# Designs tried in a protein design run: designed miniproteins, single chains, continued (2). Part 105

Each design is a single chain, and the fold is of that chain. pLDDT is the mean over its residues in the fold that is shown.

## One batch from the design tools (miniprotein)

Design m7884
Fold by ESMFold2-Fast:
Structure m7884 (fold): chain A 64 residues (1-64)
Amino acid sequence: MSGAELFEEAMRLGAEAARAEREGDYATAAKHYRQAAELFEQLGDHETAAELRAKAEELERKAA
């Protein structure tokens, strides 16, 4: 995928994660945030990727 396509997919996953979080589906939200983080790593945005992984870990704790 091009960088633009990776960015669009990462943004889509972030939006789906935010929706799941709002609905209280923390497990699904964490999964989507982790997927978005992987795409940001591929884009070279390691800071955003780390932030999204931290968010996923927080939500995984809430899902327990």
Scores: mean pLDDT 85

Design m7885
Fold by ESMFold2-Fast:
Structure m7885 (fold): chain A 69 residues (1-69)
Amino acid sequence: SKEEAEKYFEEGAKLAGEGKYEEAIKKYNESLKLDPNYWKAYYELGLVYEDLGKLEEAKKYFEKAAELR
């Protein structure tokens, strides 16, 4: 559901804020399994991959977020 997607998104955002990037990615992916069009989850994945120095991965997620907005 949308509510469950938002819950996983919020859990991911908290984990990312704590520097727990691998766990944050898992939560954002769970959010996207429930709502594949949730552009905010793609955007936050872009930010996480950017922080990890994975710029090609970050670019893909930012492009997907922009496409869905």
Scores: mean pLDDT 88

Design m7886
Fold by ESMFold2-Fast:
Structure m7886 (fold): chain A 56 residues (1-56)
Amino acid sequence: MEEEERKKRFDEIVEEALKRGLTPQEAEAVAQAVLINDVPLDSVIKAVQNRRASPE
């Protein structure tokens, strides 16, 4: 996959995650997980949200 396409996809995932109420740090982590592990964006966002809903 071309680097420019990957960068565009990364930015799109970060923006979508921020729009769904994630922090910038969480949004970047979600984008990395999606691009590296080829997992669905919605699944990763739900996993992060479920972890936040669970008290430490």
Scores: mean pLDDT 74

Design m7887
Fold by ESMFold2-Fast:
Formats: structure tokens, C-alpha cells, sequence
Structure m7887 (fold): chain A 56 residues (1-56)
């Protein structure tokens, strides 16, 4: 779904060192995952976002 695609893009941004973009994509992915009822994905997005934010 859209939340999954955004999380994958967030992971790529993190690998490229674009921590601000990674955080923004992870936050959007988390919100969409919650709306879709995919709580496992929302948790993964939350953890990725926190990691990216720590590196900004």
C-alpha cells in the first residue's frame, strides 16, 4: 500500500544520509499505516523516524 511505499522511500533516504527527508517520509508512512490499520508498519515507521530525527 501507500504507507509501505513511503516507508521504503524513507529507508532509502536514510541510507543516502538525507535524515530530514527520511524523517518526513517515515512520519507520513506512520500516519497512513495507522489509518489503514497496519499497526506493525506504523511501529516500524515510528522507529525509523526516531532514528532519522536523532541523526539530524
Amino acid sequence: GEAEELLEEAKKALEEGDYKRAYELALTSQRLAIKEGNYDLAKEATELGAEALRKV
Scores: mean pLDDT 85

Design m7888
Fold by ESMFold2-Fast:
Structure m7888 (fold): chain A 79 residues (1-79)
Amino acid sequence: MKEKLKKEAEELVEKARIAEKNGDYQTAADYYLQAAKIYMLLGEYDKAIELFRRALELKPTPRVRGALNTIENLKKIKE
């Protein structure tokens, strides 16, 4: 159900924050990306964009940047 997915996303964000505080930026970025994908499925594009940007800040890769560009374009089309 929708509530279960939202709770899973919130738990992933919390795990990302813990990993980030511990200096494990790779693990933190991975958790932020997983949470962002769940928020995309829930249609919460602004939250997903925030989390993708956070992941890009911690681990700037072409793959993460491409994912962010895709979701920002999806938001523009639906505006």
Scores: mean pLDDT 78

Design m7889
Fold by ESMFold2-Fast:
Structure m7889 (fold): chain A 68 residues (1-68)
Amino acid sequence: MNEEEVLAKLKELIDQGRYQDAVDLAEEAIRNGIPLNAETYRLAAQAAEKVGNTELAEKYRQKADELE
């Protein structure tokens, strides 16, 4: 899985309301060393916030801002 595939799948999961699966996908991609762009981090932050993980959402927003 590459960055573009992660972004596409993350959008699909969020559109389906599968926020925990979206967070899990983002965390797996990060652990596997897949670089994520600012848009992907912003979407991951939205998903993290929807599942109540505010700390992770803030971390992802900071990463998105750094890449912008």
Scores: mean pLDDT 86

Design m7890
Fold by ESMFold2-Fast:
Structure m7890 (fold): chain A 65 residues (1-65)
Amino acid sequence: MDDKLRDEIQKLMEEEVKDLLSKLSADKATEASAAAIQEAQKGLDANDPKAAAEAAKKAVEKVAA
């Protein structure tokens, strides 16, 4: 995997996830962040960085719901 691509995807995830996290309580924001990281890691392990970013966003949305 390209290290620059991985870093860029993580930064985009942090920006989009940060916007969602700002709408949650502190406790839920912490849980959502952890879930997003776990789901992103699964996608990265599968060599699918786009799926990793989408999975992370979905994890945060599920916690926010």
Scores: mean pLDDT 67

Design m7891
Fold by ESMFold2-Fast:
Structure m7891 (fold): chain A 71 residues (1-71)
Amino acid sequence: MDAARAALLAAYEPTKEEAVKLMKELGLSEEEAERIARILVEEAAQRALLGKPLSPEEVLERAKKIAEKLK
């Protein structure tokens, strides 16, 4: 389980970086953007383990929605 989760988190690392950049462009601080992106990719990894993976596009859309809500 933990090894599989670590592998999935590594696979989502580029998406995490894109989410951080997107949320910073929408006005969030780097620290807040990184925290939210980490939560989103942890959720994506958890869902992938349950056979319901989130696409990178879905992760980015969720990041945008959260950043918009925090404005």
Scores: mean pLDDT 81

Design m7892
Fold by ESMFold2-Fast:
Structure m7892 (fold): chain A 68 residues (1-68)
Amino acid sequence: DAGRTMAAIVDEAVDEALKLAPTIGPEAAVQYARDLARERALKAGLPQSDADHVARMAERATRERLAA
């Protein structure tokens, strides 16, 4: 299930980025989440378009969590 796999990758990347945010700052944490999600999506065998999609989702989700 590609949708479930993508959701898990986003959630894991966001969680790891939020743990780093106090050390590296919010903008670096957002970039970290984006890059980590893309890398993990590609490693999971997802096509580039889906990897780019999960990267954008992780970026957005991380920004929203940091803004709350």
Scores: mean pLDDT 85

Design m7893
Fold by ESMFold2-Fast:
Structure m7893 (fold): chain A 59 residues (1-59)
Amino acid sequence: SAAAEAGAAAGAAAGAAAGGDPRTSQSVLKNSGYSAELGGDDVATAAAKGAAGGARGSL
């Protein structure tokens, strides 16, 4: 759904770009790359990790 997609994007942006730790984002990118090779959900995995990072690093 559009609402869920917007939420995921906002969470990923907040966590990965503005807040949180770059090391966490790097680990997500590495693992997402491997998962994508198996046809995994690279975007979903990155969004979930970004949201988690955003929640932890929001304040």
Scores: mean pLDDT 52

Design m7894
Fold by ESMFold2-Fast:
Structure m7894 (fold): chain A 55 residues (1-55)
Amino acid sequence: KPTVEEIAARVEEMIAAGASEDEIAAEAKKLLEGKTDEEIVEAQEKLFEVLEKNK
């Protein structure tokens, strides 16, 4: 399973490739399945930063 860092990098790649917000959210949700609460919070914070920077 991917690390929080790998999930953030994957989302950045998807944004750079022109993926929709819905596609990014679906992939991130799938990658976060089975993560601990701590890992989920960290990933959500990183994903929020990445999405905000690319608006």
Scores: mean pLDDT 73

Design m7895
Fold by ESMFold2-Fast:
Structure m7895 (fold): chain A 88 residues (1-88)
Amino acid sequence: MKALEKGNKAIERAKELAREAIEKLKEANPSVSDEAEKQIEEGVFTSLANIGEGARRIKETAKKVGVEEVGEEIAERAKKLAEEIHKE
């Protein structure tokens, strides 16, 4: 309960980043699958608890659909968000 409000704000920021990430993925590859979108979203949320695991999931998904550069950028943004949250 004591840190719950900070956690809720972190989740809201992660949701926003996930939406932006999915939009970038679709712009780079309009044929991207629903599965790839889910993996990107889950990767962003996973980064809040485990930065390395989340970043890896995002990068693997992006490589699979041929947009490695987008995946690297998204993973870096997710890592920065998680680091900001964990600094408190």
Scores: mean pLDDT 77

Design m7896
Fold by ESMFold2-Fast:
Structure m7896 (fold): chain A 96 residues (1-96)
Amino acid sequence: SAVDYFNKGLELYKKGEYEKAVEYFEKAIALDPNYAIAYNNKGLALYKLGKYEEAVEYYEKAIALDPEYYQAYLNLGEVLKKLGKTEEAEEYFAKA
């Protein structure tokens, strides 16, 4: 199930296996394209891999699916700071 793939992705993420975590979050999204938390966690794994622009895309998708997903706003703010977009980051922290 999508949840089973998501949980495997979380397990891999916690072990620091970020590339494999991305693969399992992608499998979860493929089974449930509206799974907002899977988009957010794929963004987190991409962030750990230094793929900041890709992380932004997945946090934005999570927010689009669930506008009340406060954690995705915090994560988007953090990656925007890494990209030097401080003013944009502050706007997203305020929305969380």
Scores: mean pLDDT 91

Design m7897
Fold by ESMFold2-Fast:
Structure m7897 (fold): chain A 92 residues (1-92)
Amino acid sequence: MTEEQIEKNKKAVELAKKIYEKIKDELDEETRKDLETSLKKAEEDPSDIKALLAVIKSLVDAGFDEEAKKIYELIKDTLSEEEKALLDNVLN
């Protein structure tokens, strides 16, 4: 992964953390735990794209499609075509 891709992932993690702090009281316990766990993994390793994708998916599953899309837009240029197709189908 390039330095530019890592910096974009870091910005996506920062945005996801800000979103989480705003919505955490609206989440059920299981969704909150899943999202917090995925966020911690993505923050500890910004090259772990799977952790960041799990954050996006958890937000969509919780009904925060607009917020998930904002995070996706920051990293979509660093994703494989398979990863883009997976998230585009979920975010449509």
Scores: mean pLDDT 78

Design m7898
Fold by ESMFold2-Fast:
Structure m7898 (fold): chain A 55 residues (1-55)
Amino acid sequence: SAAAEAYRREQEELRRRQEANLERKIASLKTKGPADQALAERMERILAELKALQG
């Protein structure tokens, strides 16, 4: 249905925005101290695993 298609597109846009926002936060953390850099590395691994599972 048109409603289901609209909902799917809205969810895809939201997912892309969330991924982009997370990637920007990860990049920001990498410019900080060692603890924040370690957190950024962990977040990158989790994000990569999530993207692999969504294929």
Scores: mean pLDDT 82

Design m7899
Fold by ESMFold2-Fast:
Structure m7899 (fold): chain A 68 residues (1-68)
Amino acid sequence: SLAESIAKQAREGNLDVAELAAATGIAAYRSSKKNPKLLEALQKGLDALRAGNVDEAIKYFEEAAKLE
């Protein structure tokens, strides 16, 4: 799944790849207007990642994966 892939990338230290994937996925989900809880979890993960809080970002991306 997208969120599982993002969480894995973040856990492996590929933060730039995780950020790009999360931003792209959020844009796609927002355009479709489907699964608002998944969108919120992905957005919180992206916000945490951009704030430099990698552990919090991973937690939100793993939460998003459970909503897929």
Scores: mean pLDDT 82

Design m7900
Fold by ESMFold2-Fast:
Structure m7900 (fold): chain A 58 residues (1-58)
Amino acid sequence: MIARVKVDFKAKTPEELTLKKGDIVEILEIVDEYNVKVRNLKTGETGIIPKYVLEEIE
């Protein structure tokens, strides 16, 4: 599933991924009701982010 980052997010832990508004990510895994593991399609980096920073496209 592909999603767009709707707000800038800065990683606070090593497991989290820093993302900028407008980045396109692939959702790899649903971690819990608030968090997902994603891959940034531009950089290839993976990490956990809060679901609220994403807008689903597909």
Scores: mean pLDDT 82

Design m7901
Fold by ESMFold2-Fast:
Structure m7901 (fold): chain A 63 residues (1-63)
Amino acid sequence: EVARYEAMAQAEQRAKDEAVRALTEKARSSTPEEAARYQHAAEVARRDTDELIAILREKAEAL
């Protein structure tokens, strides 16, 4: 069970890493109003990656 969550965490981390890159690039190419939103989304994605591992681990232990 914990092994499954660990694998999911790794997959999510890779997806988030690519998403952060895409969001940052879109922010530079978007309108001023959208740029702020993409920038915030990228920031949240970075933080979420760190918290995601902790949350998934807690979830596995709660099972």
Scores: mean pLDDT 72

Design m7902
Fold by ESMFold2-Fast:
Structure m7902 (fold): chain A 80 residues (1-80)
Amino acid sequence: SMEENFRITFDLVFRRVKRLEEEGKTDLAVQTLKSAVAFGVNQGLADLMKERLEEFLAENPDASEKVRQTAEEIIAELEA
């Protein structure tokens, strides 16, 4: 399905965010995360984006404060 294809695409994007963090490219990781969420929301997948962000935070407790804060702010905006 189209939704399943997007889920796979976002899994790859979140993996890229983690890799960029591991490489010390925190600003690029934040930009990648913001762009991916904006794209998903524009496709009508806001609920999926919230689910994936919550899963990302749970799976990556060692993520930088900047990435974590960005994800939490996006989740709050998606709940409004």
Scores: mean pLDDT 82

Design m7903
Fold by ESMFold2-Fast:
Structure m7903 (fold): chain A 67 residues (1-67)
Amino acid sequence: MSPEEQERLRAVVERGIEEAREALELPDLPEEVRRRLEEAIREAEAYLARGDYLAAAEVLRRAAAPP
């Protein structure tokens, strides 16, 4: 993966985590969706810490999918 691709994926992951955190502030968020987002944030942060931006992005994408 090119350095430019890595930088783009990192930005996408960071934005996705921020967006997921904002979603957790919603008053009508179902408990199952809240749990899924919390787990996805935790998992994505772990991958981000390892520099595995692709895996982090995939975790966030799956969490955003409808049930």
Scores: mean pLDDT 78

Design m7904
Fold by ESMFold2-Fast:
Structure m7904 (fold): chain A 60 residues (1-60)
Amino acid sequence: SLKEKALEEAKKIFSEEEFQKVSRGIDRTVEVLKNYPKEVQEKALQFLLDRYKEIYEKKK
């Protein structure tokens, strides 16, 4: 599923502590957008991952 793929990607990119926050964001995004086309869900999940990556990189 799109959720599983996003969770796997996040687990590779983020630390265990960061992953806990990102995984909740993934869950929420999929739940909110579940009735939207898969393309919209994929773009939203990628945007979420990119934004968290920027946030955590700026704090390092």
Scores: mean pLDDT 80

Design m7905
Fold by ESMFold2-Fast:
Structure m7905 (fold): chain A 58 residues (1-58)
Amino acid sequence: SLLEQAERAIRLAEEALARGDYALAATAFGQAKKLASQSSPELEERARELLREAQART
């Protein structure tokens, strides 16, 4: 489902962020936000916040 895909994308992005791979994290959070917008407003907001954090560190 789109929700499961968004959750997997967020997990990948969080792992990248934890490693300091801010470019990969930003890309994955961007994809998660797009997928979450079709399935979960809460997950979309979480992805948006994390995307901003990753972009600020890039």
Scores: mean pLDDT 78

Design m7906
Fold by ESMFold2-Fast:
Structure m7906 (fold): chain A 70 residues (1-70)
Amino acid sequence: SEVFELVKKGLELLRKGREYEERGDREKAIEEYKRAIEVYEEALRIETDPEVRKLLEEGIETLRKEIERV
């Protein structure tokens, strides 16, 4: 599934962002979090299941809040 591939990519970007954050590289962490949001927004554009769409929207909101708090 294209949505599954995008979600997996978004999760990889999120993990990479957290690794940069743990190393104190705030700028690179924010960049990876923004990339994860872009990938999740792409998934949201093609996903039709309302439950999956809700989870993607919640994930995007959480990432936006993390960017503001880093």
Scores: mean pLDDT 86

Design m7907
Fold by ESMFold2-Fast:
Structure m7907 (fold): chain A 84 residues (1-84)
Amino acid sequence: NLEKAKELYKKLVEAAKAGDTEEVEKLLEELKPLLEKLPKEEVIELHLEASEEVARAAAEQGKLDPEEAEKAIAELRAKAEALK
């Protein structure tokens, strides 16, 4: 499952760069069952990095409002810290 999760995260980042938020959401759904089988620490790290890349790429390409992207990242980081 780890290799599959890594592959999905790579696709997630690529979708974000393309500004394809629908694909990003689909990939997040596919990741959920895989993430349950990974160490919580690794899940948090992978998701945090991927989501930050996703939000930034979408905002820079005009697919997402930059302020909304920054707030989403901040909220995600706060949740990640709480999930430790």
Scores: mean pLDDT 74

Design m7908
Fold by ESMFold2-Fast:
Structure m7908 (fold): chain A 70 residues (1-70)
Amino acid sequence: AMKELEKMKKIIKATKLFDESEEKLKQGDTKEALKLAEEALKVAEETGDEDVIEAAKRKYEEIKKKAEAS
């Protein structure tokens, strides 16, 4: 119960950081977008869940590619 709650909190935090990253990317703030995406990936890695980490890595690469296209 407690471990699952901590994992869920980290997943929610990572998701919010990715959402903020995409908003910064939409605003043209590429540096802040990449910083937020890196923080989101680190939070996802803290869960220790391979599926969560892989999903976060895919999202980070998507944001990075969009930032490079800017």
Scores: mean pLDDT 82

Design m7909
Fold by ESMFold2-Fast:
Structure m7909 (fold): chain A 90 residues (1-90)
Amino acid sequence: MMAAERERLAEQYAAFAVGEALNRAALDAARAAGPAAGAEGEAWLAEFRAGLDRLAPVVEAGARAAAEDPELAARVQAARDAALASFAAA
């Protein structure tokens, strides 16, 4: 796989991983906050579901590529960690 293709897939996978992490964080926050956060938690989940649906074909293609390319998997993890750290800092 070309480096440019690896980078593109890593970026797309990182976006998916960030989406999953934020979805989990939003769900945890909604549950912890109780009834007052219910509507906002549902709105966050709906937003992330829409984002995940948009990424589903890319995620499946990338998962297949990552199964054959552990270097791609490592790059995705590094990109995910960097993206989450940047998002948390913002």
Scores: mean pLDDT 63

Design m7910
Fold by ESMFold2-Fast:
Structure m7910 (fold): chain A 59 residues (1-59)
Amino acid sequence: SDKDGMMAAVAALGLGTPEVKERAIEAGVKGGLGREKAERAVESKTQEDAELLGQAAAK
């Protein structure tokens, strides 16, 4: 999906800006997660998306 592609691109660019991270954490908090849990989920997701982009680039 376009959304997944955008997330993978952000991860590959290494754009660890406070703005991007804060938006993702805020979305997690709105979903009922604690701040700490939301932050860990964002970290794990960006790592996963970077790996997916690596696979795509290998083609």
Scores: mean pLDDT 58

Design m7911
Fold by ESMFold2-Fast:
Structure m7911 (fold): chain A 55 residues (1-55)
Amino acid sequence: MTEEELEEELSRIFAEARENPDITPEQVAQRVLELFEKAQKENPDLKLVTIVGKK
């Protein structure tokens, strides 16, 4: 998974949370964390600190 693909998936998660008010911030955070773990396993050289530090 590339950084660009990760960014697109993050945008999709946030868009879904915006459209569905039943999705809690905790669930969004969990989905984001799971996505980061998946991205890191697929691309072990991915710098998660860079993504977390850049809003």
Scores: mean pLDDT 70

Design m7912
Fold by ESMFold2-Fast:
Structure m7912 (fold): chain A 61 residues (1-61)
Amino acid sequence: MSREELLERLVEALRAGDVEKALRLVQESGLSTREAIELLLEAARRADEPKGAAEVIERLL
């Protein structure tokens, strides 16, 4: 999966409030925790859903 495709899927999951899907997408991506957090923050900005992204980040840490 490309970084852009993953970002689009994360935006959709966050907009839907599907934290479990967002977490799975990040875990299956092979990204480091740092890269995953950076991508989640970018997805949160596009989705305008900071709370959902924060919950995923807490579960990654």
Scores: mean pLDDT 81

Design m7913
Fold by ESMFold2-Fast:
Structure m7913 (fold): chain A 90 residues (1-90)
Amino acid sequence: MNNAGLDLRQQLDAAIAYFRAALAELGPNPTLEAALKQAEALRAELDAIGAAGKDVNLPISLEEWLQRASDEIQALLAEADAEVARRRAA
C-alpha cells in the first residue's frame, strides 16, 4: 500500500472510532449514524481495492479515488462535529 492509502486507512479508522464514541455519548442520532455507515462503507471499499491490487477495475484512477474518499471523510467529520456541537450547546 502506498503512503496515501495508508493515511486514508488511518483517517477512516479514526473517524469510525470518533463517530462510535459520539453515538455512545449522545445516543441515537441519524446524522452520526449516517456518517458512521458511510465511513464503514468507504473503509470496506478501500480494503477491497487493496485486496484486488493491480486487477482492481475502477471508473477513475486510484489516486483520484483516494482524493475523493479523503474529501468525503473530511466532509463527514465536519458534519459530525457540527452535530455534536449543536447537541452539546442545547
Scores: mean pLDDT 79

Design m7914
Fold by ESMFold2-Fast:
Structure m7914 (fold): chain A 79 residues (1-79)
Amino acid sequence: GKLVELVERTVEEALREARELVEEGRLDEAILELEIALGLARIALGVAKLIGDEESAKRLEEIIERLERELERVRELKE
């Protein structure tokens, strides 16, 4: 629904901003941006599950997995 579309737009913006921060060497700020987006996606997943919106829940689980992969990638850049 509209909530999932809003979360998807917010996540895409956070991913764009995190990539820009990585380019600038601001890795801790990129991690924070991704962690905030992940928190929002998890809250939205909880809401989707509570109201029985299985299609939105599936899309949000895919978004969460994508954010978790990007977070791990950025964290590895600090090593």
Scores: mean pLDDT 86

Design m7915
Fold by ESMFold2-Fast:
Structure m7915 (fold): chain A 83 residues (1-83)
Amino acid sequence: GYEALARGRYEEAIALLEPKAKEGDAEAQMYLAVAYAALGDYEKAIEYARKTAELDKELALLAAKVLRELGLEEVAKKVEELV
């Protein structure tokens, strides 16, 4: 999960997190939003960020903060609008 994401291994992070996110894990959904955005898949990034916001608005805001730190300001702004 987070270790793969923090090391820039976004595809590995997605493979590890998707099963957990499908089961409704808000933290896994938040990390998937970041991983998909980092790979340029903004549609899936927004989808998982929306699911995160429905369960935990603070985690959705944390995703937006991480996205801004990665230079993905437009995606971060869209995630903030979901809260």
Scores: mean pLDDT 81

Design m7916
Fold by ESMFold2-Fast:
Structure m7916 (fold): chain A 75 residues (1-75)
Amino acid sequence: MEKLREGLEAAVKAAPPELQPVVRAIADYILEDPSRIDEAKLRAMKETGASREDVDRALAFVEQAVEEAIREYLL
């Protein structure tokens, strides 16, 4: 999904520098399988060592990008 990939890259760049690695990790897993948002969150937390609070903040950027991409593909 080209729009999803573009949106996720924009979300990483829009995030604060301290959250960018977490947003990137979640985005990478979502690009592998967009249906596994919860799994992507847990994997990002384990990979980056970020707190649950920081992962939740990062996930908000990813979810916004996913919702925007879905809206463009629905019709």
Scores: mean pLDDT 73

Design m7917
Fold by ESMFold2-Fast:
Structure m7917 (fold): chain A 75 residues (1-75)
Amino acid sequence: SVKEKIEELEKFYEEQVAKVKADPSLSEEEKELAIEYGEAYLKKAKLLLENGELSEEEKEELEKLIKKIREIAAK
């Protein structure tokens, strides 16, 4: 269901945020920016999922947003 997909996405985002917060190599400002960007990507991805049936273009955009969320915890 859409709800289950959103819950999985939110859990994935929380995992990335936890990695950012636990990274001792990042400054407080870098952590705040990474979380802010991740939150914006999450909101866009949730809106796509709330549409229900995704077109091929929407699936590609969703994959790109998920990649960007993953990248907030990437060095």
Scores: mean pLDDT 82

Design m7918
Fold by ESMFold2-Fast:
Structure m7918 (fold): chain A 64 residues (1-64)
Amino acid sequence: MEEERKRRREELHQRLAEAEKNDDFTGLALVYRELLELGDPEFKERITPMVEGGRAGAAALAAA
């Protein structure tokens, strides 16, 4: 159980880094959703200000 959660989290963080590097805002949104559903406390702490401070994501607004 813990090992499966750790692997899922690691995969999602890799996808997040790849999406950021490729300016894939759709991929970023999908990874954010999955990480929040997984209950990643480190990611939740990082993303909460972004979600609250600017719906649609600061990442999506940065592309405009």
Scores: mean pLDDT 65

Design m7919
Fold by ESMFold2-Fast:
Structure m7919 (fold): chain A 95 residues (1-95)
Amino acid sequence: MKGVIPGIIIDMRIEEADYLKKELESLSPEEQKKLAEEVLPDIERQRELLKKYIDDVRNNTLISDEEKKKTLERLEEALKKVEEVLRRMREILES
């Protein structure tokens, strides 16, 4: 673990999720399925990493409760965005 995750990394995850969602909406159904199949494993990995980061922050004794709250709020927003993209991609693959 490389200390507290910088806000810029969390923001990049949110931006990537938003970008993927927008890109999917512009693609044909066949292109959507191809993209979903290609990126799904990576997005699932990102979700697992965010969950581990959340657990790590909760168990970190080196940061204040205020700093934990701020970091957890950002991580939970990133997780929400990633899970939204995962849900959309799974819907595409089931269609």
Scores: mean pLDDT 75

Design m7920
Fold by ESMFold2-Fast:
Structure m7920 (fold): chain A 70 residues (1-70)
Amino acid sequence: MIGLTIPNEPGLYDRVKKLIESLGGKITAVRRTPTAILIDAEIPEEHFSRFPELFKEATNGKGRLLYLGK
């Protein structure tokens, strides 16, 4: 499992969703606030090592990884 936070900006959630789906993952929970979206997801362990870099690129460094594999 992975936990993420991103700014509530147009298109940013769709980019993160497409990234997770492209890795064979799925989104398990989403919580929206006026300023942020909190996302829980599952991705294959084979992608854990490269996911932080891909996530940073998809969000232009605006997203934050809260946990990976817990």
Scores: mean pLDDT 82

Design m7921
Fold by ESMFold2-Fast:
Structure m7921 (fold): chain A 58 residues (1-58)
Amino acid sequence: SESEEIQRILEEAEREAVRLYLAGDREGAIAYLRELLEKHKDNPVIAAALERAIRSLE
């Protein structure tokens, strides 16, 4: 379902962002999330979640 697809995208985004952040690459985590936001800007649920994640790292 669309909800399952959204959850998978957000789960993968969280795993990768956390991995980069814990490795000390905060800038890389933010850049990764911004790239995903650009790819998913037309999906308001994904976009809103990614914007919140970016804010939490800034």
Scores: mean pLDDT 86

Design m7922
Fold by ESMFold2-Fast:
Structure m7922 (fold): chain A 67 residues (1-67)
Amino acid sequence: VDELRLYILELVESGKLSEEQAAKIGELVEDVLKGKLSVEEFKEKALELGVPEEEVNKIADLLEKVV
């Protein structure tokens, strides 16, 4: 979980994600961890937020390790 949070923070710091995108991604991550959302549904919603596919796949891989 902490590694995933650090990765999202690095994406914001590098300008690859906005603060708003990072906040929305954080909400989606929590929903996956609570069993309210699948990793596949997370990927779909993250892409809708304009997050690049490479970053979405990396976050999804990290989620698979902790779910």
Scores: mean pLDDT 80

